# Ledger of designs, part 77: designed miniproteins, single chains, continued (4)

Each design is a single chain, and the fold is of that chain. pLDDT is the mean over its residues in the fold that is shown.

## One batch from the design tools (miniprotein)

Design m14842
Fold by ESMFold2-Fast:
Structure m14842 (fold): chain A 76 residues (1-76)
Amino acid sequence: AEEEAKKLYAKGLEALKQGNYEEAIEYFTRAIKLVPDSELAVQAYINLSQAYIALGNYEKSREAALKAAKIQKKLE
């Protein structure tokens, strides 16, 4: 699960870099499902927030950022 999540996250980052925001969202969402409440999930939610901003969806961006903050607080 951990290695698969890392590969999905890497694909999400590449999609985000290329401006393929919907594809990036799919990869980050899949990575989060494999390793919820993890440091990788925190990073995936942060990048989800950025992808949603790029698409003009500020509500979903805020939701993703709040989920990242909540998980980060649990890990500290």
Scores: mean pLDDT 87

Design m14844
Fold by ESMFold2-Fast:
Structure m14844 (fold): chain A 65 residues (1-65)
Amino acid sequence: SESEKVALEVAASILAMSAGLRLKRIEGDHVTVLLPEDTEESRRAAEELRRAMEKLGLSVTVEVE
């Protein structure tokens, strides 16, 4: 439903902000996350974020700025 899609987009945005990461785009159930830098710490944060989003039924792609 549309309300479920909006709820997922809001949840994804909140999760990304809490992880200190930026969302590039959200397309249906797919989210693209931007890493500000390619470090071990940022990759770990992105993996934790990906796992949290996968529990919500979202798929995640990670890109480096």
Scores: mean pLDDT 78

Design m14845
Fold by ESMFold2-Fast:
Order: sequence, then structure tokens, then C-alpha cells
Structure m14845 (fold): chain A 56 residues (1-56)
Amino acid sequence: MERRFKVLEDLGKYVLENGYLTEEEAVKYLVTKFGLSPAEAREITREAVELGLVKE
């Protein structure tokens, strides 16, 4: 999904500017900013954890 790459890029920029997010904070951010379902937000958040952008 092309949108997924842009969401991860935006999350990375957010972390660079504001510091690390917890998994819970990242899910809330993605739901609020991008209108993702909680399930989609959790999947993207798991990828962000693997990339070191989000704390587990």
C-alpha cells in the first residue's frame, strides 16, 4: 500500500522532531492524524517498532 510508506515517513519525521513514541501513543497518533482503523494503526506501529521509531 503506497499510503503505508508515507505514514511511516511521517511518523519518522514526528519522532525526529518530538522524540520517541510508545506503541499506545503511536496508535493514537495514526488513528487521529490519518483516520486509520485501530487494527491498521497497530500493524503500522509494529513495523515502526522494528524500525526503531517506536518503543515497545
Scores: mean pLDDT 75

Design m14847
Fold by ESMFold2-Fast:
Structure m14847 (fold): chain A 69 residues (1-69)
Amino acid sequence: VAAALAGRTLSPTEGRVLAVLLANEGRVLSVRELARKLGLSQATVSRALRRLVALGVARRVPGGYATAD
């Protein structure tokens, strides 16, 4: 429910980052891996990930980020 609501309020970049995390549910992805997969800078990915963590749809873990649900 929270993830679906957040998906409706995300920027295109935040939505693309979330889509990759959801496609890799249960896996930890580093900022470098996400930047490489998406063709974005690490700074852009890091900002999007902070937003997704604030929305409760992603979580920071040792080594990177994963889905919260």
Scores: mean pLDDT 76

Design m14848
Fold by ESMFold2-Fast:
Structure m14848 (fold): chain A 75 residues (1-75)
Amino acid sequence: LGRPLTPEEAERIVKEAEELAKKAIDYHKQGKNSQAASYVTAIGLLAAAADLEGNTEVAEKLREIYQKTVKEIEK
């Protein structure tokens, strides 16, 4: 398994996931649903990777971003 993330690394990953979420929503608004789905999947993979590495707090934040993004796109 990977090493524990530093607070700085954790913050960067969360920000990256938030950027992916914004791109997913933007692509969905443009009718580019395949691109939107790709970005949503990337967030899910980041959450799964963080969880597998034991970075539980980061994984929880990433799952929240994932769930919120899915809800926006499923409207």
Scores: mean pLDDT 81

Design m14849
Fold by ESMFold2-Fast:
Structure m14849 (fold): chain A 62 residues (1-62)
Amino acid sequence: MSEEEWKEAEFALYLMQASLALKAGDYETAIEWYEKALEIDPDNPVAREGLEEARRRLEQAK
């Protein structure tokens, strides 16, 4: 497989982990996974929106 295919697979995995953590209420873990996803694709709107949501949820949980 090409490097591009590996990066796409890692990105999808990171988004999945972030989404699961967000749904579980583990906002700090969700933030970490969204940040890892954004290291691969910094302009991805789903990852950016997810990071904002996780940060907002973390603030609400204080």
Scores: mean pLDDT 80

Design m14851
Fold by ESMFold2-Fast:
Structure m14851 (fold): chain A 86 residues (1-86)
Amino acid sequence: MKYINEILKEADKLDKKTAEHIKKAVRLIIQGKYDEAVKHLKEASKLIKNPEAQKKFDEAIKLIPTDVNQALKKILEGIKIELEAR
């Protein structure tokens, strides 16, 4: 899937707890475990400090059951926004 390697790389630049939730969510998405992935993305969203980045994670959560590739793109966008704000 597109974006997965970039998400894993960029997530490592965030704080450890946020990075762990994002990486767990991505692994669960690869396994087709979307409900569990959404739980980890919600935890990551709570740890995100930038409101624009948080909005991208919330958009990704909404897209998980219907458009996984767009959800992954939104996760990557959210990570990049959070990193640019720090």
Scores: mean pLDDT 84

Design m14852
Fold by ESMFold2-Fast:
Order: C-alpha cells, then structure tokens, then sequence
Structure m14852 (fold): chain A 70 residues (1-70)
C-alpha cells in the first residue's frame, strides 16, 4: 500500500516532468496547485478523500497543459 508520502512523491515526479515542457508562468501556476494538493493530501482522512484530491489535481494540471498548447 502506498503511504501518503509515496503518493506525494509520485505526484511530485509527474509535476517535474510536466514542468519541463511549460513556460515559466505555467510552471509557477503548477507549483502553486501542487502545494495546495499536497496540503489536501496530508489532511485527507480516508482513501476516498485522497482519491478525490488526486482527481481534482489531475484536472487542474490538464487545464494548464491545454493553455500552454494554445
């Protein structure tokens, strides 16, 4: 089973890979979103709540990527 720290680590690695393809402005936005997601993940009281935070973060990341492609 993944610990909360392992989940955060995997998301951080994903974020770092995505940041390589983004502008400085988008990297800042992504860092802010990741910081917010990390806070929510650390405060998650259940696996269900953790999954919800993860889904919301992925949607926000997709929006940033879409904005950069335009």
Amino acid sequence: FQSIEEVIKELRERVEEIKKTLSEEAQKELDKLFKEAEEKIRKAKSMEELAKVGKEFILEVNEIEEKEKA
Scores: mean pLDDT 77

Design m14853
Fold by ESMFold2-Fast:
Structure m14853 (fold): chain A 83 residues (1-83)
Amino acid sequence: MPEEVKEAIERIEKLIKEAKELLEKGENLEKALELAEKAIEEGEKLLKLLKEAGATQEIPRVEKLIKEARELKKKVEEKLKEL
């Protein structure tokens, strides 16, 4: 479980990083939106699993990633609205 949790966190971080790169370049904003939404979905799924398993130590980190992904989604949506 600890290793699987770390792998899931790394995957979410990778999705956020890719979406940020696309937003920074102003390219393929639809893809950036999809990646941000996927990061939120994966993060919420992981958060549910952690709560059910009583793995409280990792919850703040996952909540932070979900917040970052939601902020990123908001910024991508604002850029799409400007186009």
Scores: mean pLDDT 83

Design m14854
Fold by ESMFold2-Fast:
Structure m14854 (fold): chain A 69 residues (1-69)
Amino acid sequence: SQDEAAELYRRAAELYEQGKKALAEGNSEEAIRLAQEAKRLAREAGRLGGVDPSDFLAEADALIAQAKA
């Protein structure tokens, strides 16, 4: 479970970085999609335990808000 949570959280962080890059390149739709998927994986990692996704989820929400502006 801890290994699974760590892998999901690592994947979430990777998707978040891809979302930031997409937004910087002007692809707001892709940035929103990637940030939403990152949130989904981070929440799942939190449910499995050993990780508090709260700060990460707030950062992903901020990226979505920036992309929607």
Scores: mean pLDDT 86

Design m14855
Fold by ESMFold2-Fast:
Structure m14855 (fold): chain A 55 residues (1-55)
Amino acid sequence: MSVRERIRAMFLAAGASEEAAEALVDILEAMKAAWGLSDEQTLALAESLAALERA
């Protein structure tokens, strides 16, 4: 499973629509490229954002 697919699954599990989850994946991939984040760092950021969405 790719980083993109894992991020999308996290947001879908948090209650986001497929459209919103796809947009969030694109934003996180852009941040990853801009800041030089690792796959692990990008996934940790996605988990934190998904947890905030559920709260």
Scores: mean pLDDT 79

Design m14856
Fold by ESMFold2-Fast:
Structure m14856 (fold): chain A 102 residues (1-102)
Amino acid sequence: GEEAKKLVEEAARKLVEAAKLYLKYSKNVTRGIGAVLLAIGTAIQAELLLKQGKVKEAAELIVREARRLRDIADEDGIKNPELYRLLEEAIRLAEEAIKLAE
């Protein structure tokens, strides 16, 4: 219900904040901008899915993008703990939303 939707919305916000930190600490500005645009696009797609009652699909999109961004940040050697904290929180919140939506 509404609780699962709020968890997805919070996860999307944390994903976008993590992408902004990736842009700030990335040595490749183009890659950093691309990550922010993809995170925003994912958040918009998740919102559209939530409006259609597709909570699980919305949450799964956020988990996929958060894991992708985490892997890219690690590969790039970014050592900012806040970035990884935000991504892990986004994954946790989205996975909780999946459990509530089942």
Scores: mean pLDDT 90

Design m14857
Fold by ESMFold2-Fast:
Structure m14857 (fold): chain A 62 residues (1-62)
Amino acid sequence: MSTEEAIKKTFELANVDKLTPEQLYMGVLMLGGDEAKARNIKRKAEELGLTEVSLEQALELL
């Protein structure tokens, strides 16, 4: 599964509009997404001071 697909599936399975960067990171890893890309999204979100990210924001940070 691509990292983009893993992000989309994480939000779909959680059935939520927003996830914390940590929740998104863990979800992407569980679905077989790229660990380095997932970590980079988490880092960028934390650098921006985001406590939660939407699907659109997560894909923007990819």
Scores: mean pLDDT 85

Design m14858
Fold by ESMFold2-Fast:
Structure m14858 (fold): chain A 64 residues (1-64)
Amino acid sequence: MKGKARITATADVPDTGPESLAMRRGEVVEAEILEEVNENTLLVRVLETGKERLVPKSLVKVEL
């Protein structure tokens, strides 16, 4: 799964470190999906900041 995506938080996403994307429930981030790191985690590039972040798939909705 690669390409530009709209990532919407379905629950609060905690800040677990500098590589993690922290989000509040209902927050939307425009991002590029770079890689699926494992079954529950995506590596994305946030378009606004250009930074690469890890996102938990269980707490977000991804729209391509």
Scores: mean pLDDT 79

Design m14860
Fold by ESMFold2-Fast:
Structure m14860 (fold): chain A 76 residues (1-76)
Amino acid sequence: MSDSELLRLAYRAAAEAVNEGIKKGLSPEEIADLAEQRARDLAEKLGVSPEKAEEYARVARNVALFLATAIELYEK
């Protein structure tokens, strides 16, 4: 799997976590945790190295945290 494919999957995990978390009233931090876990689980199922899985889990977390925080600020 290419780096661009992993990055796309990280963005998908982040988007899914944000959509679910907002509907459930989760905080940006809780949404970020959800995105990290989803990305890590997905990368592991795809046979990605532990180091690469950790890297992309962090990307998903950071993207989800940014999006959730921006949405929260916009709604205030």
Scores: mean pLDDT 80

Design m14861
Fold by ESMFold2-Fast:
Structure m14861 (fold): chain A 67 residues (1-67)
Amino acid sequence: MVGVPDGTAEELRRLGDGAEAAGRALAAAGENELAAVAFEQAAALYEAAGDTEKAAEARAKAEALRA
């Protein structure tokens, strides 16, 4: 999917990447519920940026942590 070319889409993707990194760090620390929340937040940010594929990947990671 095509993202918005302005600074908002770029900012949302960067925030999503940050939330994903935080989710990975939390999962490594054994904070699986917080990690899942972070990945869900990343998915929402990617959706807002128009990146449906990255959003789906982040949601899959959140689901795996709660499974």
Scores: mean pLDDT 80

Design m14862
Fold by ESMFold2-Fast:
Structure m14862 (fold): chain A 61 residues (1-61)
Amino acid sequence: SHMEEAERYEQKAREAFRAGDAVTAWENLKKAEKHYREAGVPEDEIKARIQELAEEMARAQ
């Protein structure tokens, strides 16, 4: 399902982020965003979740 795919890509983004691979992390976040949208998650929730993850990535630099 799109929800399962979104969660999978979010997990991949978290793993890439922890490994210091910002490019792979960002690409997986974009894929997660797309699948959350296709799953019918409200845009405000998608925006908030992606913003939180992006802030975590920025803090790790």
Scores: mean pLDDT 82

Design m14863
Fold by ESMFold2-Fast:
Structure m14863 (fold): chain A 97 residues (1-97)
Amino acid sequence: AEFSVEVELEEGDVLIAKVTGSPPPSLSWKVDGVERGRTATGTYGDTTYTVLFVEPSDAGKHTVTVQVSGAPGTYTVELRKGGDLDAEPVASATVTV
């Protein structure tokens, strides 16, 4: 399953996706449909966090995709810009794998 949103990206930013659901899914990132490898992912309980480190070449307005795969289930995805996990999500959705 994929969660996609248009986001204004700045050099040196991070995007953080909070993915709630069980069992823990596999997560990957795409920018304009191209998979990105500069990521970090960790799980605590029923919540998986994945971080995309924004490359200078990815600055500007782009379609960002969080791919949720691996384990069958229903997951809530919340996407945030920057390091503030208490900020309002720039986008959120429920996805089914």
Scores: mean pLDDT 78

Design m14865
Fold by ESMFold2-Fast:
Structure m14865 (fold): chain A 85 residues (1-85)
Amino acid sequence: MVPADHVFSEADVERIRRIALEYLETGEIEEEDAVEILQYYFKELIGFPLSVANARKLLGTEKPTRLTPREKVEALEDIPPLYVP
């Protein structure tokens, strides 16, 4: 579907992340499933593909490098939106 001219916000990202984390925390799904849920909702609500690496960062399951909020924003800036060729 064509995305409805919507730029994702931190609030939208946080909402999607929270849903995936809640399912992961209840033990109902594994980390890989939580990543898939994030990718699904990103595509449906925001219209942009989310990489596995970015999904893992949102879940906080990447390597234990505690980044400051500024460093997290910088890391996201360095990752261009992934358009399927």
Scores: mean pLDDT 60

Design m14866
Fold by ESMFold2-Fast:
Structure m14866 (fold): chain A 64 residues (1-64)
Amino acid sequence: MQDDLVQRAIDRAREAGERLPEDRDSYERGIEGIRNNADDVAARMLRSQQQQLQQQLQQQLQLQ
């Protein structure tokens, strides 16, 4: 879901850059910003998932 939104935003920025070559550098910077944001969100999601699994494992081990 999030990957689709990022990819569509990148595709849109590329199309705009191809239309206006003088603004190409601005669109390239925009694409880099979108990519960096996607990486940050993915990293946060992975951390939350790992924390949740670790808590469940600790709870089960403590009850035994």
Scores: mean pLDDT 66

Design m14867
Fold by ESMFold2-Fast:
Structure m14867 (fold): chain A 62 residues (1-62)
Amino acid sequence: MEYSPEEETSEEAKRWFEEGLRYYEQGDLERAVEAFLRALTLDPSARAARDLGEELGKQLRP
């Protein structure tokens, strides 16, 4: 199989994004934000991760 760095980073970004959603549903906002930021770092085009990370960041800071 051909090696595709794009696919590897995209898969890892999706994994972090899904983990962030799971933490968000559990109320673990700190872990959710960390996971969303990791997903955004791996895939900057992940708008949902960016939007959720920003919104949750506001909730962690009163």
Scores: mean pLDDT 69

Design m14868
Fold by ESMFold2-Fast:
Structure m14868 (fold): chain A 70 residues (1-70)
Amino acid sequence: LSEQEEADILSALAYMLSALAKRIATEQNKELVEKAIELFEQAADYFRQGKLDEGQKLLNEAIELLKKAE
């Protein structure tokens, strides 16, 4: 995969994860899930800009927040 292809795939993935996170929100975990959604959307934006390292960092932070929401 080229860097551009990788960026496009990662951007789409981050957007999809944001959409899925919205479906698992409960009253108890809502704050953590909403914060994770914001980070997924920011990661997607960085990936679209070709900033793969910055996007990956935010993606990892969002995933860790979802783990805490379990």
Scores: mean pLDDT 79

Design m14869
Fold by ESMFold2-Fast:
Structure m14869 (fold): chain A 65 residues (1-65)
Amino acid sequence: LSDAERAAIVRAASRALDLVRKGASVEEAVEEARRILREAGLPDDVVERATAAIRTVVEDEKARL
């Protein structure tokens, strides 16, 4: 992954975590992350893998709230 792609993934994950902490559903947070990654121009395969990882992280966060 390039530094720009890593930065986009970090931004998407941070936004998704912020959303679930504010009461959003896991699905809402994951779809927002996917939107951010696609708008950043990441390849579809990278978007799918990053989105799957972000889902796991936000599901864990939601379970702890």
Scores: mean pLDDT 83

Design m14870
Fold by ESMFold2-Fast:
Structure m14870 (fold): chain A 66 residues (1-66)
Amino acid sequence: PTAAEVAGRAGAQEARELGASEEAVEKILRTGRELGEKVRAGELSNDEAARKVGEATREILREAGL
């Protein structure tokens, strides 16, 4: 898996532990997959994609009130 996919799985696990909805968890996982695809396409580096997954995870949790 790409670093973005790994970061997405880690963020999803943290979201579950914080009591986030399955919709929020799925958004985090989808973000990791989409950014991982951009890394495979050469549009983003692994480091950039993982950082963006972390930022998106924080925003998703913030919107969920967590």
Scores: mean pLDDT 83

Design m14871
Fold by ESMFold2-Fast:
Structure m14871 (fold): chain A 61 residues (1-61)
Amino acid sequence: MKEAEEKARELVREAVEAWKNGDGERALELLDQAVEILEKATGDRNKAVLLVQEEMEKLGF
């Protein structure tokens, strides 16, 4: 899980950067990739989505 968490964190950081550059479509694609990685690691899509949202909040604060 830690390796998947690190990859997801990197993707979330890139998504935030894309959003700041006005590229919302790319940001959503990167967030979807982060969700897929975490879903594979946890076996739970709802948990993966929640973890991505929590990571975005941690990086935005």
Scores: mean pLDDT 78

Design m14872
Fold by ESMFold2-Fast:
Structure m14872 (fold): chain A 107 residues (1-107)
Amino acid sequence: DLKKLYEQARKRLAQSYRESAESLAKDWGVPEVKELLLKMAEAIENGDLETARKLLEELAALLRERVDALPLTPEQRENLLDAIDTMLEGNLKALDILEELKKKAES
C-alpha cells in the first residue's frame, strides 16, 4: 500500500512539473525554465529526488537572475523574490514528503 502511494505521489508530482513547464517559462520569459522543469520531472520519475532538489535550487537561482534583469520598482522586485522563495519552500516540502514516503515504502 505505501509503495503504491509513493509511486502514485511520484507520478503526480512529475506530471505537475511537465504540465507547468511551458506556461512557467512563458510567464517568466525564460525558456530555460521549461528545460529545468522537464529535467525535474525526469529525476522524480526515476526516483532521483536528490537531483530533483538540486534542479529546483537551480530553477530558483535562474528566476532570481531574471528578476535582477527586469526594470522593476523596489516593491515589484520584493514581491517577485518573495514569490520565488515561497515556490522554492513549497516544492522542497513536497520533495521532503516524497522522500519520507519512499523510505517507508522501502522499509
Scores: mean pLDDT 87

Design m14873
Fold by ESMFold2-Fast:
Structure m14873 (fold): chain A 65 residues (1-65)
Amino acid sequence: GPLVAVVGGKTEKAAEEGAKRALEQFGADEAIPLVGATAEEALEFARRLREEEGLEAGVVAGSPL
């Protein structure tokens, strides 16, 4: 199935830049930016996508604050 990257960022710009990297450099099919999300919140979001929707989802590093 499609590869989904969940990208946390302290600001909208940080989350968007991380999402762009996930699409261009890590081969993700889709990227979901989470503005203001902690690393823990991003991991939980990716877990829900995998378990509840059957998507192949992982977290790409963004600002944790």
Scores: mean pLDDT 71

Design m14874
Fold by ESMFold2-Fast:
Structure m14874 (fold): chain A 76 residues (1-76)
Amino acid sequence: FEELRREALELVRELRESLEDEADRERAEDLAERIERARSREELAEALEEAAGFAEVLGRYDIARRLRELAERLRE
């Protein structure tokens, strides 16, 4: 569980660092906060799906795919 959270936080940090827009960066920070506060596998998986959707909208399909992979592992 904590290993998956840590990997997800690294992915969201990578996403945030690649962003030029302050509003997009703030959204990525909000998503990281949600991931940090997730108390269950279900809550973490939901946060990762939301983060993946955001990454996909921004054209970061690589990060979105990796986040969805982590969410799938949480739902096993």
Scores: mean pLDDT 80

Design m14875
Fold by ESMFold2-Fast:
Structure m14875 (fold): chain A 55 residues (1-55)
Amino acid sequence: MEEGIKAIKEAVESLPEDATPEEVARAIQKTLDELGLASPEVLKAVRELLEKYAK
């Protein structure tokens, strides 16, 4: 769980600062797929990160 959230943050931070909300969402989704995460808690954290980084 914590490792997944950290990986998602790192994926988002690797995007350009002018990244679109769609690019941010795709990076998060790809990270979730690679980690095989299927937890409501992780999805909640993802939503919070999307809101923080979406423009």
Scores: mean pLDDT 67

Design m14876
Fold by ESMFold2-Fast:
Structure m14876 (fold): chain A 77 residues (1-77)
Amino acid sequence: MAALDAAMAAAGAAAARGLRLAAETSGPLGAAIARRVGELMTRGAEAARAGDAAAAEAVAAELAAFTDAARAAAEAA
């Protein structure tokens, strides 16, 4: 229970950062970032519904890594 709650909180925080980056990024890149964050949030919700803490932790880590990579790509552009 606690591990799943922590993973979902981490996933939510990473998703919020990703959506903020998407809103600040104009054009097709912003739309692509928002779409990918949405896909990962859907996978996180499925993991939570299944009670799978390990899957939720994997989604949280993937959301954080994607958000960091997307920010680096936006800064390089």
Scores: mean pLDDT 82

Design m14877
Fold by ESMFold2-Fast:
Structure m14877 (fold): chain A 64 residues (1-64)
Amino acid sequence: GRREADLEAARARLADPSNPVSQVAREVGEKLRRIGDALDEALKEGKKNGLSISEALKIAAERV
């Protein structure tokens, strides 16, 4: 529908390297994904080794 086309147009503009907003969004997205991956791995490792959530979070913080 119309709304979907408008949302796709907005996403296409964010993917355009000439758009200054797209550069900031990409940098923030890459950083957040890296933090999420490190946190997920540390939590899985902590659960396997019987570590507390606080100890797993400290490991994640050292990886980022």
Scores: mean pLDDT 70

Design m14878
Fold by ESMFold2-Fast:
Formats: C-alpha cells, structure tokens, sequence
Structure m14878 (fold): chain A 73 residues (1-73)
C-alpha cells in the first residue's frame, strides 16, 4: 500500500509539473518572448531535453492561439 501510494504520487507530481511548465511557457509567449528563448530557458532552468522543451512550447502556443481566437470575438 505505501509503495503503491508513492508511485501514484510520483506520477501525479510529473503530470502537475508538466502542466505547470506548459502554463509558464504560455505566459512567456503572451509576453512576446521568442519560442527559441523559451526552449532555451526550459532546457537550462527545468533541465528538460530540447525535444521535450519544443513539445511543451508547441502545446503552449496552441493554447495561446486558441485563446486569441476567443478574444477576437
């Protein structure tokens, strides 16, 4: 039971951390920070591999673009 709870907790922590990073990238994109600069920051500050950082920025960009379409009403 205890080891099972720790495994579940670790998985939830990874998911929350991922979404937190996506939100941080969204905020940087909204401020006009270039995609390449955001990727570099994620690699250096969050210790992410470039491929993962690029995926996060891509997902964050999709969210920002969707939000801009709603605001353009």
Amino acid sequence: MLSELKRLEENLKRIREYWSIVQEAEEMLRRGVPEEEIIEKLQTEKKLPREEAEEIVREAKAFVEAEEEVEAR
Scores: mean pLDDT 76

Design m14879
Fold by ESMFold2-Fast:
Structure m14879 (fold): chain A 73 residues (1-73)
Amino acid sequence: MAERLLEEAQRLEEEARRAYDEGRYEEAARLTREAGRLAAEALRLEGRPEEAEEVRARAEALAEQLLARAAAA
């Protein structure tokens, strides 16, 4: 299960990267948050809750920066 969550998170990160490259910052933010959520859940299932919280916090911070960039454009 955790491996499947990480695979999905990686896929969403790739989609977020493409959205960012295309200037679709709101979509990039949404995808970044979802990827972080799935990666954090995978880490929690593996017994790594401290790393899960770090990953979630980083994804949330990045998504906020992307939304701010979307608002400024």
Scores: mean pLDDT 83

